# Designed miniproteins, single chains: the designs that were tried, part 111

Each design is a single chain, and the fold is of that chain. pLDDT is the mean over its residues in the fold that is shown.

## One batch from the design tools (miniprotein)

Design m3856
Fold by ESMFold2-Fast:
Structure m3856 (fold): chain A 75 residues (1-75)
Amino acid sequence: APEVRIEITVTKLSETEFKVEVVIRDLAGNVLYRDEFTITAESEEEAVKKAEELARTFAEAVGYRVASVRVTVKE
């Protein structure tokens, strides 16, 4: 199974709404997957946790081995 690096950007839109951008790359830097969606969460910490869980679950479901996850938070 290919090893991947997951890059997540979480942008706060309101007190309960967060924009999530996910990029999954192989170790050579090629983009294998991109997605963008909005999630509802009670806090920034919860939004980050949900975003990481969703991205890891997707990667593992399609047979990728997650080497690293990087999260960037923006306001």
Scores: mean pLDDT 86

Design m3857
Fold by ESMFold2-Fast:
Structure m3857 (fold): chain A 66 residues (1-66)
Amino acid sequence: MTLDEKVEEMLKFIEDQLPLLDPQTKKIVQEEIEEIKKLKNSKNPLDQFEAYMKALTLVNEIKKLL
């Protein structure tokens, strides 16, 4: 499994949880998803690693809210 595939799996989990979040938190999470997608699609391996770290942090934060 590539780093890209791991980030995609985490993003799917986050997006599946969006309907359960309050509107203010949902907006913030959606903005973070867009930044993660930009970093994930970068040709720079450091940007791809940053996408992974941000996605992992966001998954953990959402799990604490549920």
Scores: mean pLDDT 83

Design m3858
Fold by ESMFold2-Fast:
Structure m3858 (fold): chain A 116 residues (1-116)
Amino acid sequence: MSAKEIVEERREEVEELKEELVKAVKAESEEELEFARLAAEGIVAGSALGTKEAAAAGGIMGVMLALSKYKNEETAKKIVKYILKKYLGKEVKTDEELKEAIEELSKYAEELADKA
């Protein structure tokens, strides 16, 4: 089952999670709303693999996709911090801690992609 099929089948969950992210980061612009949507789609696709780490990795992949298109680093940081806290219980207060957490989850996402 592809990530796209999972997102379409679980669209209600994606919309609920998107609204949660919008509220958490106080998203107001179309750009910020798109970051929340892609992060929510990534989290739902990752959650289908059955782990909190996969949900977090999927969410971060969604944020990275939005960042490649819009280059809004501040919105990306806010959403990634929220995902890390909610799914992994990690509170990051510095850009250095955030970078370390992203690198760890990016390696995990690469391992999951290699198995797919």
Scores: mean pLDDT 79

Design m3859
Fold by ESMFold2-Fast:
Structure m3859 (fold): chain A 74 residues (1-74)
Amino acid sequence: GIAEAKELLRKKAEEKGFEFLTDPVVTRTESGGRTYTIVSVKVRHPENGVEYVLAVTLDEDGRIVGSAMSQIIP
């Protein structure tokens, strides 16, 4: 569920030493006739200032089906 996705994002950020720039954002999308929920947060590495988006994707049953980390390129 969303709570588990938020906790996974928190753990991933803590493991990498990231600081949170935003509260988690919840969005819904449809792909291939299925509804997905994406929970995302923007983070920064405090030592080098590099920013990332961390995202966790949930299926229609609230199961985690993916996670991603994408660097924000200036």
Scores: mean pLDDT 83

Design m3860
Fold by ESMFold2-Fast:
Structure m3860 (fold): chain A 82 residues (1-82)
Amino acid sequence: SVEEIVEAIRRHTEGLIEKLREFAKTAPKEEAIEFLKRALETAKRDRELAKTADLPEEVREAVIEAAERLAEEAERLIEELE
């Protein structure tokens, strides 16, 4: 169902955020920053693609929210490391 897809997107996003946080803590600083900058660019691109995607509105909104949360977390972690 659409509801199950939305829930799956939210759960997946939480897992990705945790992975970003752990990588920021455990990787060498320069490698962490490079990884997070790539993650940020990917999230920004995914957000823009989702806006025009032919998806059910609830799924599109969930994907946009996921991308925005990932971008915000990546930006926060980059700022903390720099």
Scores: mean pLDDT 87

Design m3861
Fold by ESMFold2-Fast:
Structure m3861 (fold): chain A 68 residues (1-68)
Amino acid sequence: MEVKEFELEVELPNGAVLRVKVTITTDEDGNIHIKVEVEQLSDVPVSPEELFAGMMAAMKEAVEKYKA
């Protein structure tokens, strides 16, 4: 079993801050499991669209770090 964890802090254009944890696990059967956890660190209101954009930015950064 292989586990890769990436924890990223993303600041949105409205000043809100998100903590995004991306966990990629490969089990003994070769199945890949991806878990994404998002935590709002600021009290600034975040719309679903802003939350999604922040999550996507963090996922992109995690993939780049995984490839390196």
Scores: mean pLDDT 76

Design m3862
Fold by ESMFold2-Fast:
Structure m3862 (fold): chain A 70 residues (1-70)
Amino acid sequence: MLRFEDQKAVADLVGVSVKTLSLALRRESPELYEQVRQAVEEKRDQLQALLSDDNYRLLLAALDLPLEEK
């Protein structure tokens, strides 16, 4: 799981609250999950620069996103 500080940084970059990000990562809301997943895909370069490789991989895995996009 991402550390709270990393979750705050991701949420700020993606443009959502930490609570919204947490709900999406836990898959408690299908709409929030899809919203955060799309935002993460759009901001992959910035997120990869912000996070360690391990944290970036954990974020993508939590959202069921591949490491590489096409």
Scores: mean pLDDT 77

Design m3863
Fold by ESMFold2-Fast:
Structure m3863 (fold): chain A 64 residues (1-64)
Amino acid sequence: SARLQARIAASQQLSEEQKQLAREIGDRLRGIGLGFQARLQGRTEAPPTESPAAQAAAERALAG
């Protein structure tokens, strides 16, 4: 039925959003660690990362 299809689509969309959010959180946590370590080493620039979210988190952590 149309109602069942709509519920399945909404559930899949939420699952995809949850997976994306989990990836972003993981990337940010990794970035924070890298930026903090770079700061402790006296580096002026955060190490390059594959994720924009991780890069932004690393730069923020480096800046303090």
Scores: mean pLDDT 74

Design m3864
Fold by ESMFold2-Fast:
Structure m3864 (fold): chain A 66 residues (1-66)
Amino acid sequence: RDEALSEIVKQANKAVEAAEKGDDKSGQEHIDKAQEIAEKTLGKKVGEGVRESLTTIYEQTKKKAE
């Protein structure tokens, strides 16, 4: 579980980095990866929450970076 959480955080950080660079494709790939790991380890409902949270953070970061 802790290893999976660490990997989710790693993917989340990469998604934020991609948002700062304006790399939508890379950002979406990292969000998808984080959701996949969360779904497999913590369940589909948690995976959906992770996608929603990361998508929101991604969009906010992208707007600020402009």
Scores: mean pLDDT 78

Design m3865
Fold by ESMFold2-Fast:
Structure m3865 (fold): chain A 68 residues (1-68)
Amino acid sequence: SASEKVAAEAEARLKELEARVGPSLSPAQRRGFRAMAGVLLHEIRTHSLSREQAERGLAALEAEVAAL
């Protein structure tokens, strides 16, 4: 489905982000990141978010992680 394709692309980008920033995060911060990532992926699948909506969610999550 279109939502599954969007979710798969978002999941790949989230894995790349975790690989880049994960080593600098505490265990609690890594759990927080994974929880936020899980919520975004669930929203994409459950509410059939568009690519543009998913991109906004990814940008917001990247900004939150950069502020840590």
Scores: mean pLDDT 84

Design m3866
Fold by ESMFold2-Fast:
Structure m3866 (fold): chain A 67 residues (1-67)
Amino acid sequence: SEREKIEKELEELLRKLVELQKQPESEEVREEGSRIMTRILDLADELGLSQEEIEEMYAKVAAEQKA
C-alpha cells in the first residue's frame, strides 16, 4: 500500500539521519541533514503522523544502528 511504502521510506530516511550523525561535522553533513529532515517532515505530514510517532520510529532505528 502507499501508506506502507511511505512508512518504509520514512524509516530509511531516519536510518540515514542516524548514520549521518556518526560522521564528523562538516557543511556537507549539515546540508544533507537538513534535506533528510525536510523529506521526513513532508512524509510525516502526508501520513498524518504525530511527533510522538516520529520520535518512536527514530528511537527504534537508532537502537538498531547502535547494536
Scores: mean pLDDT 79

Design m3867
Fold by ESMFold2-Fast:
Structure m3867 (fold): chain A 82 residues (1-82)
Amino acid sequence: EIEKLAEEYRKLAEEYEKLADEYSQKGVNLGNQAKKSTPEEAKKLNEEARKYNLKDGEFVRLADHYRELAEQLEAEYEKLKA
């Protein structure tokens, strides 16, 4: 059970890392578009980019959280076997 749960948390961490990369890229692309846009259009693009950057940070934190949980469970499992 513990071993399987650790694997599930590892998989979740990888999935959130992938989401963070995707949202980071979207934020960068929107910011680059804003630099080439009218002031009013740039404001909207920068607001949207900020939302993607906030989600990127959220997914990074979730990935770190699940990775730490997986490491803790792996350590507990090793102690149980030793």
Scores: mean pLDDT 85

Design m3868
Fold by ESMFold2-Fast:
Structure m3868 (fold): chain A 79 residues (1-79)
Amino acid sequence: SREELIREIEELRRRGKELVRRLLANSSDVTRAVGAALRFMGAILDADRLIAEGRYEEALEILREAIRYVEEVLDKETR
């Protein structure tokens, strides 16, 4: 349902923001960490645009891809 998609989107936004915070706090490469944060912010803006158009499933997919990218960068920069 639309309500379930909105809840999933909000959960992903919160999780992504926490991952970005951890990346910025723990990364030894500030340039890569900031780059990943900016790309995640871009995904939030794109998702907000899609939500305004009623394209919730596409917004959800963009956020999932952005979170996967931040997780990959976090794994590489903090191991």
Scores: mean pLDDT 84

Design m3869
Fold by ESMFold2-Fast:
Structure m3869 (fold): chain A 87 residues (1-87)
Amino acid sequence: MILSKSQVKQRFNDIINELKKLAEQYPQFKDILNSLISQFQASWQQTLQDMQGLSERQQNVQLDLTLGSMETSFSMLKVSIKRELEK
């Protein structure tokens, strides 16, 4: 199913906003969370550059893969934070 570029960008922004909210809620993790935000923003920009010469189909695949990787990393981080807080 074709996700619109606007929907993918919205989901990316939602992930960044959730990371920022977690940094406000748990200041002890702010440095790690801010580092991840910077990494995600860099990866997003790299994907936008890499897809410039590709077909629309290939662009959608690259965006979906990049977003999926970010969502996986974010989910793993949330599990790690939850585990650390439950000590």
Scores: mean pLDDT 81

Design m3870
Fold by ESMFold2-Fast:
Formats: structure tokens, sequence, C-alpha cells
Structure m3870 (fold): chain A 58 residues (1-58)
């Protein structure tokens, strides 16, 4: 994936986590793969980055 796709995926993951903090990681991963055509590894990286950003906001 391009850097832009990874950034968009990270922002979508942040939005999903803010909307439902109890959402499963697998639901986010599946949505990122469906929306941006990411690999599982890329989607997992985007979710980890989203969680790190949300932790910095605390």
Amino acid sequence: ATTLQLLKATFLAIEMLRKDPKISEQEIIDKLIETYGLSKEQAEAAVRMARSILELEK
C-alpha cells in the first residue's frame, strides 16, 4: 500500500475506535482490508498506530 493509503486506514481506524471503543480489532482489520485493499499485516499496523495516537491524547 502507499503511505497515503496507510494514513487513510489509520484515520478510519481512529474513527471506528472513537465511535465504538469496544469494537474488536478483527472488525477494524476486516474493514481496512475491504476499504483500502490492505494486507492483514498493513491493517494490523494501521490499528496499532491508531491506538498509539489515541493513547497520546490521554
Scores: mean pLDDT 81

Design m3871
Fold by ESMFold2-Fast:
Structure m3871 (fold): chain A 60 residues (1-60)
Amino acid sequence: MLSEEEVEKSVDAFINELKTRSKEDAELMIEVLKSYYQRYLSPELAKWVNEKLEEFKASL
């Protein structure tokens, strides 16, 4: 299972990549990433990732 630290680093790397994209592309990629993490992470980690991605999306 992916560690919490590895998940956090992965999400931060994706958020940094999304900052280089248009707002519309970033919003679409966030939805794809949310779906991906919900399938492969524990429910607790998936919830944390979802909240972090939604916070970033709200900042766009």
Scores: mean pLDDT 77

Design m3872
Fold by ESMFold2-Fast:
Structure m3872 (fold): chain A 58 residues (1-58)
Amino acid sequence: SEIERLKKLIETMKEVIKEYEKLAEQNPEDKAYIQDFINSMKELIERKEKELKELEAK
């Protein structure tokens, strides 16, 4: 179902953020660039969580 697919996508994206947070610690010269990417992914997660809520509500 789309609901299950979206839940898995949100979970995967949260895991990716954790990996990029580690990369930012390992690559301080790229930290600002990596942080911008993390912030963009967090915004996308919020939008996907809203989509999930709308799908569950119909």
Scores: mean pLDDT 83

Design m3873
Fold by ESMFold2-Fast:
Structure m3873 (fold): chain A 77 residues (1-77)
Amino acid sequence: SEMEEYRKLVEEMAKKNKIDLSELEIASDEDIEAMLANGGVYDDSLPSRKASAEEVLEVAARRFLELQRTKGATLSA
């Protein structure tokens, strides 16, 4: 439910700033893949934590919020 609210927040903010959430989803998908690769490989310098999809979504939401604050979102397809 927490992630659900976060996703809705991102969606609403995207609409208010005329940013397509679909673009963020594509970007978040790449982020998920990157996180999955790191989570699947435990390196000496990397934290022994699993990067869940929820965490990736949270990071993506945070990045999106930052882009929105700058009012110059570069993620415009």
Scores: mean pLDDT 50

Design m3874
Fold by ESMFold2-Fast:
Structure m3874 (fold): chain A 64 residues (1-64)
Amino acid sequence: MDLLQQWRDSAVQSSQLAISLARLSGNQDLLRQAQQSLDDARNSTTVDQARDAAGRAGQVINSL
């Protein structure tokens, strides 16, 4: 059981949701932030990096 893999998977899922919601809202700035969180999640090599990506996705969702 890999904590990094679990956080990365969660961050990717949250980022995909954030992208979907940002597209529906038509907010280009939030869409860009959501896309960045997905890129950060996919490229994360530490739990802290994956957690930061998940947090960014959550901020996008909360801003919609």
Scores: mean pLDDT 85

Design m3875
Fold by ESMFold2-Fast:
Structure m3875 (fold): chain A 75 residues (1-75)
Amino acid sequence: MVTSVLTVELKEPSQENIKQVEQAVESVPGVTRVRSFLSGRTLGLVVEAEDREAVERAKQAAESVPSVERVDMTV
């Protein structure tokens, strides 16, 4: 099990945009838990996953959301 923090910069910090990102990350196979926190336009996601590949897929899923400007990953 691996824990990583995804830092997601949103174009607009709307509830709909936050939910889209959360759902995209939670839908990734191998992601076991996601906890989110919002600070301004930055959505922090604490991602617990089976392995590093699942975390990398979660980052890609977040980046695929149209309202996302940027995603950084901290291991």
Scores: mean pLDDT 83

Design m3876
Fold by ESMFold2-Fast:
Structure m3876 (fold): chain A 96 residues (1-96)
Amino acid sequence: SREALERQLRGLEEALELLAKAEEAVREGNMEEAIELMEEALEVLEEAGADESTINAVRKALENVKKAETPEEAEIAISMGIIAVAAEITAVRQEL
């Protein structure tokens, strides 16, 4: 269980970094790069065994980024994904 939690934490931290890079890509006008980074974050979360609720929150954020009409809407969507991942990081750290 400890080894599984440590793997989960590493994946969550990697996904958080990818989502932060996606926010930067949006700010730079690189929406395609932001989408690719978010898709990579989802793969990392799934492989790490992240909570279904966290995976679903990031998946919803990705769909909202794809539907965003402005960079500001895309940044808000990514921020919601970041909040979900950060919340699970806190929960996993409390269990370790």
Scores: mean pLDDT 91

Design m3877
Fold by ESMFold2-Fast:
Structure m3877 (fold): chain A 55 residues (1-55)
Amino acid sequence: MAPTDEEIRETLLARGMPQSSVDRILEEMRRGKVSDEERKLVLENWLSSLDAAAA
């Protein structure tokens, strides 16, 4: 099941992303009219980027 805006926000904040960055990502997804599957991919992509930045 695709993540909600709330789940994406909570997950990214828990990984140390600033709230302003999370808000921007959510706005981009809203403007991009992304599908539920695309929302999941966006979250996975950002989590991968955060993991790479932490290494």
Scores: mean pLDDT 77

Design m3878
Fold by ESMFold2-Fast:
Structure m3878 (fold): chain A 59 residues (1-59)
Amino acid sequence: MSVEEFLKSIGLEEYLEKFKAAGYNTLEEVKKLRGGDLWRIGITDLEHQKKLQAALKSL
């Protein structure tokens, strides 16, 4: 599974470029994301942050 496939699975493929720009090119790197990191990579929508945090717990 790629970062693109992961983001598409939760309907957030729009953030793929932000993840890549921040250096998150693999799922192993994405698994290292913690609370607060989403703001750092430019994800400011609270509902999108909730979806990502829930999905990250399952990685």
Scores: mean pLDDT 79

Design m3879
Fold by ESMFold2-Fast:
Structure m3879 (fold): chain A 76 residues (1-76)
Amino acid sequence: PVEGRRLPVSPSVAKVGETVTGTAPGATRTLVYHNGVLVKEVDSESASYTPTEPGDVSFFAESPGVRYFGSSRVVA
């Protein structure tokens, strides 16, 4: 069975040009999507992304048996 858990993302609301960071302690891979497009992939429990346009930034991370999800809204 796969367990779903929250991925804390800071800040929850960001401005364009403000760095958004998501960390899921113990995760081995983290993916960042901006408006549904993959913008970053790292083999780490943490990823940072600086949006250049408004929209939704979504973080997905995984470890054995666990999937993590969190998001931030980006405003102009």
Scores: mean pLDDT 87

Design m3880
Fold by ESMFold2-Fast:
Structure m3880 (fold): chain A 73 residues (1-73)
Amino acid sequence: KRGEIVRNAARSVELAGGTIDPEVVDRVAKAADEGNVEELSEAIKQIKDETARNAVAIAAAHALGVSVEEVLA
């Protein structure tokens, strides 16, 4: 469920013309499902598009019940 929320956020970014490496999306979704904030933060840092990074970080933070600052650290 948490990973699905992240994947849906990534799809929304792609539909808006943003780009995210599919391998990075997979890493973020897996980390979210596992509740691994450290891996989640590392994977999100790999997203080069700032708008995409912020959208995915917000979705992941909400899914995990943590702050956006913690995910973007």
Scores: mean pLDDT 80

Design m3881
Fold by ESMFold2-Fast:
Structure m3881 (fold): chain A 76 residues (1-76)
Amino acid sequence: SKEEAVQRVVEGIKKVLDDESLSEETKIALAVWELRELEKTYGREAVEEALRRLKELSPEMAKLAEKVEKILREEE
């Protein structure tokens, strides 16, 4: 379902942020990729909901989510 996909993407991006072996550039690229795949299946509203939930998790996640959101907007 859309809800299950949004939850999976949020959990996936959280794991990416928590992975100390990944560079910031790699974390951003993986998050962008996951959100683009979510958009292809469930549309922009699902991406907006995932970004909203990510921003609410922690200040560190909010900062990452804002950088990802900017990249998604710049590639439109």
Scores: mean pLDDT 83

Design m3882
Fold by ESMFold2-Fast:
Structure m3882 (fold): chain A 65 residues (1-65)
Amino acid sequence: MDLTVESILEASKNPEDPRLIFSGKEDATMFSEDLGVNVSSKDFIRALEEYGEVISEAAKIINPP
């Protein structure tokens, strides 16, 4: 699966969304299962890099300074 700014904004209104549970925390098994992929270490690192920017952008919208 892909994380989008919109999906994170929706998750911020629904604290039960599992996509927020792994943020900043190591839960590789849950994260790889949530992605629905056969994750090697390389695939895992790439997925982390891909969603990192999306999380940063969503944070600016949820909690503007």
Scores: mean pLDDT 46

Design m3883
Fold by ESMFold2-Fast:
Structure m3883 (fold): chain A 69 residues (1-69)
Amino acid sequence: MDTRAGVAAVALDEAGRRIRVRAREVEAPTVEEAIREAIRLAEELLPLSEEEVAAQLAAEIERARALLA
């Protein structure tokens, strides 16, 4: 059974409007592998994201790591 996980980073302007989207999808044969790859991609997107989006991605990474605990 294949699992798909996605991560997205959104850059917002000063008015909070979406001006750029970075999206990645991960496919893996297991849920655990999909979560690990999603964390890796989120970490890669973190330095490319606006401050507010970076905070959201950091929270998502921590939540995903908790699922692997």
Scores: mean pLDDT 59

Design m3884
Fold by ESMFold2-Fast:
Structure m3884 (fold): chain A 89 residues (1-89)
Amino acid sequence: MEEERLKIGKAITELANEDPELKERVKKVSLEYIRLKLAGDDETVAEIDAIRDKYFPKIKKAIESGNKEELKKLMTEYIDEIEAVIRRR
């Protein structure tokens, strides 16, 4: 819903302002995900989507509880796992 999306967006924006390196890593991963989709690498895209589905409930809970430290930890682990998939292929 719109209210949930705005709350999530604000929390992520605040984290990005506090951690510029993580922000740049998120941008690079997002661009590579688009590239993989356009290249028809459905297997790698599906693996990344599975990582997202694993982390999304945990990230949502951290945002809802206002736990900034847990949010940063989960976002870092999430991006680390996606980067590992991309590097392996």
Scores: mean pLDDT 78

Design m3885
Fold by ESMFold2-Fast:
Structure m3885 (fold): chain A 97 residues (1-97)
Amino acid sequence: MEEKARKAARAVGLAIAAAYTYEQLGDKEMSEKARKVAAEASKIVAELEPYTAGELLRQASAEGRKLADEYLSQPDAKKRAEELINEAEKIVKELKK
């Protein structure tokens, strides 16, 4: 149970990192797609851990923003954002089965 919630929270962080990275690169369509992935992962966190979801999501969001800042400082930010959203989608799919 806790392991699934931690995976979902990680997916939120990865998707938020991708969304912020795409937004800064001007890719509105991919940013919106990443935000939808983050929303789906957030719902899974809330369903699995309703009493601790707020804290888990706050931590995931902070980590995701920090990761986006790191990737935006590098020349291959777009490819890294693509890898982040793909990993987040994979986690969400595995948790939904």
Scores: mean pLDDT 83

Design m3886
Fold by ESMFold2-Fast:
Structure m3886 (fold): chain A 66 residues (1-66)
Amino acid sequence: GVAEAGRAAGEALLAGGASERDATLGGAGMWIHIQQGDLERAREVAARYSGSEEAGERAAEALAKG
């Protein structure tokens, strides 16, 4: 569900090298934009807090999987 998707996105950001704080902020921001149907904004948030396009991509995929 949505809670599991948010957790998975946060875990993907952590796995990509984000700090605990940045993973939490990035995960929350991505979740909000996904709920609004705005995948491009979600990717922007992922890039801002993950420091890597690859980590952001994995986090976005985790959100999409649920």
Scores: mean pLDDT 70

Design m3887
Fold by ESMFold2-Fast:
Structure m3887 (fold): chain A 65 residues (1-65)
Amino acid sequence: GSSELLGRFEEAVRARDAAAVAELLAQMDDEQFARARKFLEGVFNVDLSALSREEAIARARELLA
């Protein structure tokens, strides 16, 4: 469910697993993706609100590299 996917995403971010984060983001619906974006903004103190889904995924990979 939505909560399980977001939990996996948060664990992957904490583990700095860029590949897993990118794969999980690609599987998300718009609501899940909005929550994931806010989580990344909080963790990395960045603004991702203006980015497209593709740009946000690329930026997440860079932040976790």
Scores: mean pLDDT 85

Design m3888
Fold by ESMFold2-Fast:
Structure m3888 (fold): chain A 73 residues (1-73)
Amino acid sequence: SMQDEIAKRAGEVAKEAVEKGLISEREGMALAVGIQSAPLEKARELLERAEKAVKEGDSEAIREAARQGLAAG
């Protein structure tokens, strides 16, 4: 399902960000929970933003995606 795909990708992007040293393990958990808890359309948007931010090495953009996800859930 789309929800299962979002959950999987949210976990993968959070793990990648932590492994690259861009965010802490705690922040990675917040990112994954935030994206998964958001309404479906917002979850997709935040997932794509987080994946791009990880690719670009933008720690603050990753943290902002987590904050927006948690606020939307």
Scores: mean pLDDT 87

Design m3889
Fold by ESMFold2-Fast:
Structure m3889 (fold): chain A 80 residues (1-80)
Amino acid sequence: SAADARAEALLLAFGRDLAEVRARYEANPSMSLEEAEAEIDAVYARHLAEARATLDPALFAAVEARLSAMKAAVLDELRA
């Protein structure tokens, strides 16, 4: 469905943005962990807001859970 396609696109875009922040943090000795975490939080808030605005409540709940898990996984990796 169009809604499923939108949800998939949001998850792919979020994953791409998280990978970009991680790659910059790993490549840039001037980027602090605090700066990387703040940027991840901003990316998460933006994608969560888009999901809330565009998806039905049931699909939003599933996407929110996945976005939260993806964020937690990347933060754990950066803090290791």
Scores: mean pLDDT 88

Design m3890
Fold by ESMFold2-Fast:
Structure m3890 (fold): chain A 79 residues (1-79)
Amino acid sequence: SMMEKAAKAEAEFQKALAEARRLIRLSEETGGAYRAQAEDAVRQAMEKAAEVGTLDSIKGSKLFRQAVALAAELRAVAA
């Protein structure tokens, strides 16, 4: 069902977002040792947000903004 697909996509987004936050924190603590992994995790979160957007454009847009905010946090760590 469409609701089941949306729920699954949102759950995958939340997992990707949590992993990205974890890796960004590790990158902050280690002077960037996990930066490449954090960048990959942020990209995965963006992809999952876009997938949600194919089912609910408004919701997907909001989730995508959350992923973009994490990308900005990661750039700040790298500076």
Scores: mean pLDDT 83

Design m3891
Fold by ESMFold2-Fast:
Structure m3891 (fold): chain A 89 residues (1-89)
Amino acid sequence: SSKEMVEKMLELYEKGGELSEEALKLIRELEERVTELLEQEKYEEALKELEEAKERIKKLLKEGKLTEDEAELLLLAIEMAEETIKKKE
């Protein structure tokens, strides 16, 4: 469910308790967009948003705006979300 994805993302906030404001903003904005799409049963669009978020995380890491640890945690959150959506197909 969309709530399960939100719960998994929130668990990563607790596990990553040193996430920067940039990382927190990124995950919050992604959570809002993906949960809206999932509530509309737009699974393909939700997966596209997650893929675009992975590319954004890689870019922010390259620009030094995210640490390697923050990027790893955010990418793990996105991969868990993708697997959860794919299991509904």
Scores: mean pLDDT 73

Design m3892
Fold by ESMFold2-Fast:
Structure m3892 (fold): chain A 93 residues (1-93)
Amino acid sequence: TAPLPLEEQIERLAEEVLEAMKELGIPLEEFIEALREVSKEPVLKNFAEIAKYVEKNPELSNAKKIALSVKALMAKYGIDLDAFIEKLRELAE
């Protein structure tokens, strides 16, 4: 089976992120601000580096922790930041 189209990957990631935000009580705008902030920093090489960074920085907000993981997935799948934010806003109603 072929992998999902990029558009469907963006939609699925956005849906998963919105559900995680809902479970943790993170407002959409707070998450978008966190995602924009972490996107200004160099991309961490992989999920293991993200895990190490989170372990060294336990004071990181849940929004920033999710944003770091999302940034890594966006880099892996070639997802544009603005396109992802637009999909989040679309799906958030």
Scores: mean pLDDT 74

